Designed miniproteins, single chains, continued (4). Designs and how they scored, part 2

Each design is a single chain, and the fold is of that chain. pLDDT is the mean over its residues in the fold that is shown.

## One batch from the design tools (miniprotein)

Design m12034
Fold by ESMFold2-Fast:
Structure m12034 (fold): chain A 81 residues (1-81)
Amino acid sequence: MKITVTVELPDGSTVTLELDTDDFEAIKEEILKALKEHTPASETTIRAAAYDTAKAVVEYAKKGDLEKIREVLQKALLSLM
């Protein structure tokens, strides 16, 4: 399933992610790219966060819970800013 998720950041900017929820590696890479672009965190921290967030996205996508997908993406970005 293909979904588009937009996350608001505290500075008023937005991050839009296009995710194929049937492809875990593609989800992980999109999240990794967003975290690398929008956060100053270390490479190790970004890689771990991308993996954990991708797992949560897949789980919530199976449940059809798009609001939780947005929430976990926002939390990942905010925790690393």
Scores: mean pLDDT 81

Design m12035
Fold by ESMFold2-Fast:
Structure m12035 (fold): chain A 72 residues (1-72)
Amino acid sequence: MSLKVTNVLTEALSLRLVNESDLERLRQEDPTQFQKLLEEIEAAADDKEALAILVKWDVDRAVQELKQIVLG
């Protein structure tokens, strides 16, 4: 990973904005989506935008998991 991606992920984990287990699960279950997420972080204009991208992914993930529980 680039230094920018590593720093953003480290900060997000340190601030408890995302869970390490959820990121690891994404990497194992959907490596294409994981790679896309890393590329979006890398392309972000600044660290705040990069953190916002990561937080949005986590919220979207939680919504999708809730939908799967309710709908199967």
Scores: mean pLDDT 79

Design m12036
Fold by ESMFold2-Fast:
Structure m12036 (fold): chain A 61 residues (1-61)
Amino acid sequence: MDEEILKLLTSPNVEDQKKALKLLYERGASKVELKQIARYYYNLHLDEEAYKELLEFIDSL
């Protein structure tokens, strides 16, 4: 995984997380894989509102 993408994914800022997920999608990640990544980071941060926003963002890709 690109170090820049990893930094964006581990950011507590939901906009950074969205940017990382979009970059992964453009590199060939499936929406299922992106949702698994979002769930993993939800378990680290426990931010339910951000998690729901990320799921909606992934479905909009």
Scores: mean pLDDT 77

Design m12037
Fold by ESMFold2-Fast:
Structure m12037 (fold): chain A 74 residues (1-74)
Amino acid sequence: SVMDKIKEVLEEVYPLLSEEAQRLADELLEEMEKNPNMPLSKVEDYLLRIYLHMSEEARAKFNEKLKEVVEELK
């Protein structure tokens, strides 16, 4: 599922995230666990907030992994 792919991306980039970005990632992962039907717009809002708190290196890794997910959804 899209949610499983997002979880995988977050787990792979997690060690590269700042403390602030890790906290946001933890909140998103917890919300996805509690609400499997979480609105896509809310997921996107979390991902944007996480992205804004990322280093350039973390953003590059995140973009690479997100591209893979988007390509699988086509």
Scores: mean pLDDT 79

Design m12038
Fold by ESMFold2-Fast:
Structure m12038 (fold): chain A 77 residues (1-77)
Amino acid sequence: SRLAALQAFVAQAQQQLQDLISSGAPLSQVQNALDQLVQDLRDLGARLRIPQSVLDAAIQQLRSYTAQLLAQQQEAE
């Protein structure tokens, strides 16, 4: 259940970031949203007592996903 909650949060966070980027939100808004979601993920990890290595991997996945979407959006101009 703890891992399911973490996975659900990451999926929702990825969807939120994708929606912001696809809607043409300013880069600053996307970066602020990512920072907030990373903080929310850290808070969730603390509450669920997720191992630090698992939490770090989830944060890295979210950051990498966002960077990929932003790079794709910049190439689309």
Scores: mean pLDDT 84

Design m12039
Fold by ESMFold2-Fast:
Structure m12039 (fold): chain A 92 residues (1-92)
Amino acid sequence: MEEKALELIKEVAKLLIEYIKKNKGDEKAIEYAKKAIESTDLEEAVKYLIKAMEIAGIGNADLLEELLKNKDLEGLIELLEKMKKALKEILS
């Protein structure tokens, strides 16, 4: 489950980088998203993704933190898959 969550975080972070670049967003958000992709630890990956989202002005970063604190891996995976779908739709 943690491995699946980490893989989804990397996928979401890659889509977020594409979104930020297309919208001429803050390069600092791209740097944090890259750190999320490079992270091998789930907690660290989530923290970097949250920081990237906050800088990019994308909501629901606080919900990711709450799900991680509650060790709700199933909820975290569900939210990450919804975020992936939303970013893909925006980028289409």
Scores: mean pLDDT 82

Design m12040
Fold by ESMFold2-Fast:
Structure m12040 (fold): chain A 94 residues (1-94)
Amino acid sequence: SMEDFEKALRYLALQFDVPDELVEEVLEAYKNNRIPKTEQAKVLLLLAEDLVQSRNEVDREKAEKYGLTDEQIELLERYYKTGDRSELAAFINK
């Protein structure tokens, strides 16, 4: 649901210290059923959707649909396997 997505996204925004501009881009894209423009927003959109679905692995079909690179998919896979936020946080805040 929209409410579940927004809660997941805002939770992630606090955890990864996400800029407000990026949070708004992701919310706007989700509400309008479109792919975000920035690479960081694409990754954050997928991460928030995975959290809503309680996924412990990357949704590769959605990742490819959103235009994530293999390197970005590997970044998410490492985060899910290790729980280490450092690489993903550095990417999102770049």
Scores: mean pLDDT 85

Design m12041
Fold by ESMFold2-Fast:
Structure m12041 (fold): chain A 70 residues (1-70)
Amino acid sequence: SVAFKIPNKPGLLSKVKDLINSKGGRITSEQYTPSHVLIEAEIPAAYAQSFPTELKNATKGEGVLLTLYE
């Protein structure tokens, strides 16, 4: 499981959801603030090592990984 934060920008949440779904993961919670969305998701363990890099690329460096569980 992972927890991360992304800017609350148009289309960015959809892009991140597509990324997670494409790897067989699923979003378990979403918490909205005016500036950010806090997201919790389950992802396959094989994908966990690449996720920080893919999150950074998808968010143009603005996504922040908060927790990564092995």
Scores: mean pLDDT 78

Design m12042
Fold by ESMFold2-Fast:
Structure m12042 (fold): chain A 62 residues (1-62)
Amino acid sequence: MTEKFKEALERLDKLIKEGKSKAEIVQEYNEIFLELGKAGATPEEIQALSDYFEKKLKELDK
């Protein structure tokens, strides 16, 4: 994994742990996703981030 990918996951986890609203988490995720893509992340890393985010959203919807 690239350092940028690790930073993206850590940033997303921090937002969720801080109790940010679902809308705010979605907005930040979209920015992280775009930034990671621009940083040259692999398609596998992009997919892993997307899968992780979807899992976290399902947890928030409970």
Scores: mean pLDDT 76

Design m12043
Fold by ESMFold2-Fast:
Structure m12043 (fold): chain A 55 residues (1-55)
Amino acid sequence: SLKEYIERLSEESFKIQEQMEALQKKEGLPESDVMLRMLRENAKAHEQIKEEAKA
């Protein structure tokens, strides 16, 4: 269902954000670089969830 799809997207986005925050603290990357990485990782997660939803 759409609700389940949105819940999965939200959960994956939260996990990605946590990972990116940890990476920023570890490597001292600029916030803009962290944001770009987070966008790329979210895009990958969205594609994976879309493919799973079609199965």
Scores: mean pLDDT 75

Design m12044
Fold by ESMFold2-Fast:
Structure m12044 (fold): chain A 121 residues (1-121)
Amino acid sequence: MKEKIEELKKQLEKLLELLETKVPPEDIDTSGVETILGERFAELSPFKRALAVLINDVIQLAARAGAKIDPVEIVETVERIAESEDLKQVALDTLRYILENTPNEEVRKILEEAIKRLEEL
């Protein structure tokens, strides 16, 4: 549990840095998002690709930390990133969804802090 919470914190920091700087990180595992979007993944901007990967990573890590995530919501979130121009709003909506479905108080506190920081960007 503690190791999963620390990994979640690290991915949330990467997500916040991406949304603030608009600079994609170099080392990201795209395989999960490529499975959802198929050929459309290559058509996305580098920023949208990085955002989809980091949000998917945050959802997966939150689920492993005990959040009750619907697999359909993961697919719908990745699709929203591909189609949306308001990427900050998609990130906010996703973090709020995870928070509402998170029973672990330590994970909730981390998500609440990330949401507050994202709202201030």
Scores: mean pLDDT 83

Design m12045
Fold by ESMFold2-Fast:
Structure m12045 (fold): chain A 120 residues (1-120)
Amino acid sequence: MEEEIERKKEILKQSVENIKARVDELTAQLNETAKRAEELIKKGASVEELKQVRDELQATADLLQYYADQANKIAEIAKELGFEEVSKEAQEVADRANQGAQLANDTAEKVKSAIEEKEK
């Protein structure tokens, strides 16, 4: 019984660590993509370039939301099993991923507005 509990805890902890690594990587990529998007808008970049960075931001938002959802599921499972520390770590990863997804979506909306203005 103790070995089974420890094995479940280890699997959940490893899953959180893997999701955290992906969220950290995506957040770093998002910061660079967001800066590029702002620069492209300021420079009056082509509709083609704006559509490309919009699609990149949308894809990043979708991936961050996916990882947020996965981390939330792990947090709930860990809480049900009494693994309070793992649940807390998973919730912190989910919150950070949700914040990143929101930034990506907000930036994509700004790019979309710039595209619409150019296509008038």
Scores: mean pLDDT 89

Design m12046
Fold by ESMFold2-Fast:
Structure m12046 (fold): chain A 120 residues (1-120)
Amino acid sequence: MTLKEWFERARKVIEQAKEALENKDAETLKKIIRDNFKDVPLVAAEIALAGLKVGLLTREEVIDIFKEAGYSEKFAERLIKEVESGKTGVLGALKYFVDLSPLQKDIEELRKLAEELAKK
């Protein structure tokens, strides 16, 4: 997969996640996260945190998804705490793995949608 193909896939995954969030479809959201964690882990992590923010996913479910993907419970807990504190998101925690600058707008739009849905 080329870097261009990777970004195109990442955007498509974000769009699918936005639809699942708007429809309050936790099952589809979990499937999107699990199916994409290996190929686009940073995007899958952002989607999991958005699901937590809107109340579609519990903290325990997010931790379990991260553990299934091969990450530690401690890593998942730290990432959730950073997002909850408002100091940084997944971009701040995971920027060292991939340059996410081309996805910044898509990820910000996902976060804004999650904030709007959380208010309802």
Scores: mean pLDDT 73

Design m12047
Fold by ESMFold2-Fast:
Structure m12047 (fold): chain A 82 residues (1-82)
Amino acid sequence: MDVEEGAREAGRAAAEGDGERAQRGARLAAEAAGGGELGAGIAEGMARISVSVEKLAGGDLEEQAEAGARGALSAAKGAPKG
């Protein structure tokens, strides 16, 4: 149950954007699985990377929306005889 509990908490925390809870859950799951300190460290690192990727994707999505809005504005302005 500890491995499943840790993995479940890590997944929920990652979905909520809570990097600290995600790392803690991943660490606990790795330790319960017998990975020891090395396994726990790897799991924690992986959770951090996953949260970072999600943040990058979120920021990328916001930048994409902003770029799209600028593109639409430029297109709407058209070529005014230039």
Scores: mean pLDDT 56

Design m12048
Fold by ESMFold2-Fast:
Structure m12048 (fold): chain A 81 residues (1-81)
Amino acid sequence: SMSQQGDQIYQQGQQLRQQGDYITAGDYFDRSGQLYYQSGDYSNALDSYVQSLDSYQQGGSSQSRIDQAQSNRDSAYVQVG
């Protein structure tokens, strides 16, 4: 399922973050968030987008990526209620 795929990609993002690859970790957390969001798991989508945003900020990613991650987080937050 998309939720199970989200779990796997989330775990890979955590491993990348532990290795100091913050930007790639942010990409993985973003993909995990998208999969959770599509499955209706808004709580895990929100967490994934928060982890993506934090990872991009730590990695010194572009402002465009940071802005997009903030937008994705806010969209998931609205869905959680």
Scores: mean pLDDT 90

Design m12049
Fold by ESMFold2-Fast:
Structure m12049 (fold): chain A 59 residues (1-59)
Amino acid sequence: SVAAARERARRVIAEFPELPDVDTLLQKASEFRRQGNVEEAQYYLDMAMAAVLQEALEG
């Protein structure tokens, strides 16, 4: 659900003071997905969601 994804994003923002660019994170997520590494792909998707949410909060 969107609510669960947002909750994960908030946790990532709290744990990481600096996040890579969304495009870089999405590229890594796609790469791991193609390799069948679902856990790593989800991790990078969560980071990408956190970066988008942080950007939205800043303006």
Scores: mean pLDDT 74

Design m12050
Fold by ESMFold2-Fast:
Structure m12050 (fold): chain A 68 residues (1-68)
Amino acid sequence: HMLTDEQVEMLRRVAAELRRLIDEKGLTPEQREKLLQAFVKKVNEMIEKGEFSEEAYREIVAELRKLL
């Protein structure tokens, strides 16, 4: 299914923050895999709920940070 340009931009921001966290923390392959799985789950939840707000973005980033 096609996402809107705004939804695509939000997903890019989440993906960029995930990449930054991986690089900043010097994660092991196992920790990286765990983060990627959590990221995919959160992206699917965003798509299902249609919630692409700045608040939703901050909540997702905070939850991903808690997994480190």
Scores: mean pLDDT 72

Design m12051
Fold by ESMFold2-Fast:
Structure m12051 (fold): chain A 69 residues (1-69)
Amino acid sequence: GSLDNPATPEQQKAALESLRKVNDADVPKEKMHAVQSAVDILEGTKDLMTTQQAQEMIALKSSLPSIEL
């Protein structure tokens, strides 16, 4: 599909919360796919994020287990 509407602020918050939970726990293979999807949402909407949210995303991505996206 082509690019449509970007993620809402609520979807961005949900994605950040998912990344926080992953950062606090071991990531099973099944959860890696969900984490990748969350990162894709955050990456695709980074220009709609507040500076604070963007910084938090960068910090969380740096703390994640080695997930190549």
Scores: mean pLDDT 62

Design m12052
Fold by ESMFold2-Fast:
Structure m12052 (fold): chain A 55 residues (1-55)
Amino acid sequence: GLEKLRELIEESYKKIKEEFPELEIPEIDENDSAEELLDKHQEVSAEYNEILAKE
């Protein structure tokens, strides 16, 4: 469900922020729609993958 999606995204963001603390990650809100959560996840995932490719 939506709660599980939010939990997975939060865990991913925590891990990314821990590895790249200077990276600006959008806030995840409890009221975010599924579309908003997916958009935020795609944005952060793309940026994270770019950083990994650079490394």
Scores: mean pLDDT 71

Design m12053
Fold by ESMFold2-Fast:
Structure m12053 (fold): chain A 86 residues (1-86)
Amino acid sequence: MEEIRRRAEEAGRAVRDLGRSLGLSPDEVEQLERGARRAKLLYPDIPTSLLQSAAVSTVVASRLLGRPVTAEDVVRSAKNLLELKS
């Protein structure tokens, strides 16, 4: 339990740092970090690189569709990418 939580926190921080490097707003960065942590808790074997790809895909979709970035969209994108790998 603690190890999975620690890994989720690490994945969240990696996605947060990516969001900040892309110049996203603090609110968008918080949504990406929360989504990445949740996705890692739900899918413990998901690699951080796939979570970063899910975050980028969520931002791109947000800009193309004029919709807000949400943690739930990050989780859905991560699941879709994981299923494509399978």
Scores: mean pLDDT 85

Design m12054
Fold by ESMFold2-Fast:
Structure m12054 (fold): chain A 100 residues (1-100)
Amino acid sequence: MSAQLGQALADIARALGMPGYADLMVRLGQAGDSRGAVSVAIAAIARADGVTGTARSDAETVARINAYTDRIVAYLRAQGLDDLADHVRQIVDQIIADVM
């Protein structure tokens, strides 16, 4: 699962013109680090949108993470990768629970 997730997320980074992020997602997926791969994907989307700096509140941070996650999930579902889309949502929910 993790290697397939890393490859699918890398396609999003390539579409955003960020091949360095794509390479990192593939490597993290191959290493079994699904949480790392998802975190890098969120960072790539935030960077592409020009978002820099610290959020003003935990609620603002969660809202931004959820918005980027929705974009990742929509992309994966469009590719027929529904199980990976569900897995990404679960990973993000766990990251939010661990940090906030």
Scores: mean pLDDT 78

Design m12055
Fold by ESMFold2-Fast:
Structure m12055 (fold): chain A 76 residues (1-76)
Amino acid sequence: MVSITGEPKGELEEPKVGDEITLYFDDPEERKIAEDLGIKNGSKGTVLEVIDVGNGIIALRVDTGEGEFVVFAKKK
């Protein structure tokens, strides 16, 4: 699962379109996939779209400047 923070905005409870977030990958497999796509742990991205998937999970479409990625995060 991807861990996200609202840097430099602080804690990220519910991201909005236009928010800058920092991407952290706690799962070694997700981290490897991200690195293969050119995204290092701690990379910054801009939220382009927020989709509430239900069950307290949100899907975020994020632009890192190197590409657009969909990441999943838990709400709160």
Scores: mean pLDDT 65

Design m12056
Fold by ESMFold2-Fast:
Structure m12056 (fold): chain A 80 residues (1-80)
Amino acid sequence: SEVVAQVAARDIEEFRKLAVEILKKHGREDLAQEVEKLFDKALESARAGNIEEAQKLVKEAMDLIKERDPEAYRELLEKG
C-alpha cells in the first residue's frame, strides 16, 4: 500500500530529526552522521515500499545509539 509507505516514511523522517537533534546536543556529531545515513537508507526503503528493510535499518540505527551512547538511547525512548 502506497499509504503505508508514506506513513512509514513520515514517521522515519520525524524520528531521524529527533535522533540527530539529541545526538548533536550531546556533542556526538560523528554518531549523528552515522545514524542519519542509516535513517536515510531506511527512508529510501520505506518510499520504495520495502517496509521490512526500513524497519531493519531503523533497528540498526537504534542499536548503534544504544551501543555507543546509552544515555542518548534512553532519552530517545523517553521522548518517543
Scores: mean pLDDT 83

Design m12057
Fold by ESMFold2-Fast:
Structure m12057 (fold): chain A 66 residues (1-66)
Amino acid sequence: SDLDRGMRAFRRGRYRDAVDHFLRASRVDDPDTAMEAIRYGSRAARRLGDTDTQTRFYDRLNDIIS
C-alpha cells in the first residue's frame, strides 16, 4: 500500500518519496489509513520545509473531519 511505502521511505529519511506516497494514501476511503498518512506526511513535509505540501495535508485533514 502507499501507506506502507511511505512509512518505509520515512524511516529511511527519504522524505520527498515519503510525501509522494503519503499524499496518495491520504486520498483513500479508509479514514484511519488517511489520518495516519496525513500525520506522517505532514511531518515529512515539515522536515523538507515544504509549506505547500504541508498545506495540502491540512486541507485533506479538514475534508475528513468536516
Scores: mean pLDDT 86

Design m12058
Fold by ESMFold2-Fast:
Formats: C-alpha cells, structure tokens, sequence
Structure m12058 (fold): chain A 92 residues (1-92)
C-alpha cells in the first residue's frame, strides 16, 4: 500500500538524518519522528483488510507509543489519545 511505502521512506529518512546529526539533534529527531511513525501506523491499520497484519501493526504501534511516552516524546494525554485511536482502528 501507499502507507507501507511511506513507512519505508520514513525509516530510511530517520537513518540518514541520524547519521548526520549530533547527539542532541539525534534525541530530538527520534522523539519528533516517532510520533509521525505512530500516525502512519494508525493509517495503515485503518486501511488493512488482513486481520493478522492489523494485529502485528497494532502491537508495533502500542510498543512505539509506550517507548515515546517513556522517553518524554509524548505527554500522558497524547499517549492516551493515540491508544484510543489505535483501539478504535483495531475494533473495526
């Protein structure tokens, strides 16, 4: 799907920016782009018709939300909002 291609491109872009950044910039990039990655995963979950793939993407999104929250990239409110969107996307 178009979203899978966007996820691959985002992953490549993250690696390229990471290599060219200092330590402070790397931490900020990981935090900022992690949220973008979650949003793309949520879009792919909504668009997939494969229940097994949906569950795999949902698990990845849950892990990433938890990691971003632990690192201070997401507030508790932002994390709860993303978890709610994830639950709604998976329930359909």
Amino acid sequence: SSISKKLEELDKRLREQWEKSNEEEREKLALEQGKEYVELLLEEIRNTTDPERRERLAELARRLIDELLAKGALSEEEAEALRRELDEAVAR
Scores: mean pLDDT 74

Design m12059
Fold by ESMFold2-Fast:
Structure m12059 (fold): chain A 94 residues (1-94)
Amino acid sequence: SYVDQGVRYVFQSRRYYNQGDYQQAISYAQQSIDYAQLALQQDPNNALAYSVLSSAYYLLSRAYQQLGDFDSSQRYYQLSQQYLQQSQQLQQLS
């Protein structure tokens, strides 16, 4: 499924982040976002897809912080928190 592919790309992004390869971490996080968005087009109430978006934006925030782009880091952190709240809201209604 699209959400399963999004999850796999979050794990790849985190792997590259932990290795200090911030450009690859960003690339895989962007791909994860694309797959999570496709999952939401099929099911707008997919709580796991919002969790994937939260994780991917958090990894973007952390990678941009390491690269010294604090403005991008802060924007992606805010998106991460918004999608985390959306995921939690949907899980509580299930």
Scores: mean pLDDT 90

Design m12060
Fold by ESMFold2-Fast:
Structure m12060 (fold): chain A 67 residues (1-67)
Amino acid sequence: GPAEEREKVREEQARALAEGLALSRGQRLEGFEVEEEGDIVTLTARTDGGTIVVTTNRKTGEIKVEV
């Protein structure tokens, strides 16, 4: 339904952001992990140069990035 579509879009945006950050740093992506807790979606991207964490709040649209 519409809520499931919005959740997928936000997960795709978080993934694209993590991929873009890895690419901009010349790093290779080794894997992704996605965890959901209420309105908070945490995407953890593992790279050969470290870890990129993207946290998205589905309710507010806030995105936090940790590299």
Scores: mean pLDDT 75

Design m12061
Fold by ESMFold2-Fast:
Structure m12061 (fold): chain A 94 residues (1-94)
Amino acid sequence: SAQEQAVSRLEALGALMVQERVPAEEAWARITAAAEAFLAGLSPALRARVEPVVREWLARIREALAADDWEGVLALTTEMARRLVAIIREAEAA
């Protein structure tokens, strides 16, 4: 689905920030901008289910970036993508 592709793009951005070792402040700015764009593209009903997961991920990514924990950034991004895909598939099956 278009929503699953959007999750894949968000996950790929997180992985790219880690691979390229982008400075924490730039990584934070790019990740938050992408997350806001992702949320803005969702229906209100889907956004209500997805937004708490994205906000939790952003808070944890901020902590990992502050700690220079790039392995944590990757793990948190993968876990977020898995949770978002599950929510989207459940919503699409209803």
Scores: mean pLDDT 84

Design m12062
Fold by ESMFold2-Fast:
Structure m12062 (fold): chain A 70 residues (1-70)
Amino acid sequence: MKYIIEVENLTPEQAAEVERLARELGAKVTVDGNKVTIETEDPEAGVELARRIAELFGPQASFTVTAVEK
């Protein structure tokens, strides 16, 4: 599954923490400017990552979830 999170003013510290969380949960993360893309085959890990990222960026973050099975 693929989760796309768009955050205004993403900091390098926030990006580094997202990468660490993804690594701990076995998910792939890609950061491109203000867009964070998370790819995981474990739905629970994906939901947990999205929740932790929402906490990190705050309630003003924009979230788009795309279920991609390829």
Scores: mean pLDDT 70

Design m12063
Fold by ESMFold2-Fast:
Structure m12063 (fold): chain A 87 residues (1-87)
Amino acid sequence: SAAREEAERLLEEAKRALAAGDVETATRHAIEAVTTLLRAGDFEAAREAVGEFARAAQEAVRKGVISSAQAMDAIVRVGRTLQELMA
């Protein structure tokens, strides 16, 4: 679907931003991806997107690119988007 393609693009941009240490840009792209999927009614893909972002953030911590605190804050913000927009 168009929503899944757009969300995949946004998640790839989020992963690139995480690899560059830009947690704020990464978090915004991930929130936009989750929001896109939720507005399309694709709750399973939205949950998968949160999980994929969390794994990428944890990988950035392992590589020393961002702190554990930055990763946790970003993951919480993306996860809360799922909770707040669920019908």
Scores: mean pLDDT 87

Design m12064
Fold by ESMFold2-Fast:
Structure m12064 (fold): chain A 74 residues (1-74)
Amino acid sequence: SLLDEALELADKLIEALRAGDLETAREYARKLLEVLQQLSDEDVLRVLGYLLENLSEEEWKLFQEIMREVHAEM
């Protein structure tokens, strides 16, 4: 499902952030944004909830910056 794909991309993004691989993190963020645009509002909230549960406060701030930058380029 698209939700399962989004959660897989979220896991890959978290892994890249923790590795300090910002280039890979941006690539997964771009793919995640494309999938999120195809999800219901309920499923978008599920993905965001998953990220909030799994990211530290510092990682969440970095995630938000990357998502803003990638969205601005779309």
Scores: mean pLDDT 86

Design m12065
Fold by ESMFold2-Fast:
Structure m12065 (fold): chain A 68 residues (1-68)
Amino acid sequence: MEERLERIEAQVRALADALGVTPEQRAKIDEYLEKARKAKTEEEFRKALSEIGNVLDEAMRARRAAAA
């Protein structure tokens, strides 16, 4: 679990940096990573990862719009 989470955290942070996420989006990502670390059930863990995915998807869409 811990090794898997560390790998996910590193990849999420690298992608967030590459996408140029806002400070508010980074704070949300960090909040959901903390929820994933503290998750007592697989459901809570998956929910936290899903929320991170949503923030990253919004950042990708914003970057594409800005590039146009």
Scores: mean pLDDT 78

Design m12066
Fold by ESMFold2-Fast:
Structure m12066 (fold): chain A 90 residues (1-90)
Amino acid sequence: MEEIRRLAENAIRATEADIARIRAELLPRLTPEQQAVVEAELAKVRALLEEIRRLIKEKRYEEIPAKLEELTAASRALGETIAAALRASA
């Protein structure tokens, strides 16, 4: 269980760093319409981070793997959305 907690904490930290970078470096390069789409995907990722933090606080470690899979899927979707927006802006 401690290993699952460590993996979750590392995933939260890495995802927060990615969100900060996207906001600082990528969002200003997009159109307002593209920013709205990326912001919607960022909101989904942020909601999953809050759920994982709550599961850690409540020691509900058995539920964390499923939420990490959801986070991975949401992060992949966000990455595809950003890649599409950057291609359209090139």
Scores: mean pLDDT 83

Design m12067
Fold by ESMFold2-Fast:
Structure m12067 (fold): chain A 76 residues (1-76)
Amino acid sequence: MRLSAEEVYEKALELIEQINEGKGDIELNISQLLMGIKELMEMGAYELAKEVAEKALKAKGLPERYRSMFEKYAKE
């Protein structure tokens, strides 16, 4: 089922909060967050995709190895 850009954005914010709190499967949450950013990009919601990437980079629980993946979208 295809979600709206707003629904994808809201789910991405929930995933960022879980990463920030160290909840759940970190690898799965990061994978789903990256997928959400790609979906926003495909929808033409570039500003929302950038905001998600910027918020993910500010999350305390984000492993350092994943930062470069989000920085790519935050710069676009």
Scores: mean pLDDT 79

Design m12068
Fold by ESMFold2-Fast:
Structure m12068 (fold): chain A 76 residues (1-76)
Amino acid sequence: LTPEQRRDLVEAVRRAVDEFLPETEKVNPELAKKIREAADELIRHAEAGDTEGVQRALDRFRKALEEAQKEIEKAK
């Protein structure tokens, strides 16, 4: 990853957390914690320039967001 791509990725992850986390906390606080942890791990790997770590952490973050979306939909 280039420094610009890392910065863009970190900003995108933080924006997703800020938008999605409040709704997830209302329906499933444990899942909200999981999203925060996955985001923190993804940012850590991105800042370290670990491309393989970024890919694994991104997959975990996406899965956590998918799970959260299902829980939010279920709560409606």
Scores: mean pLDDT 79

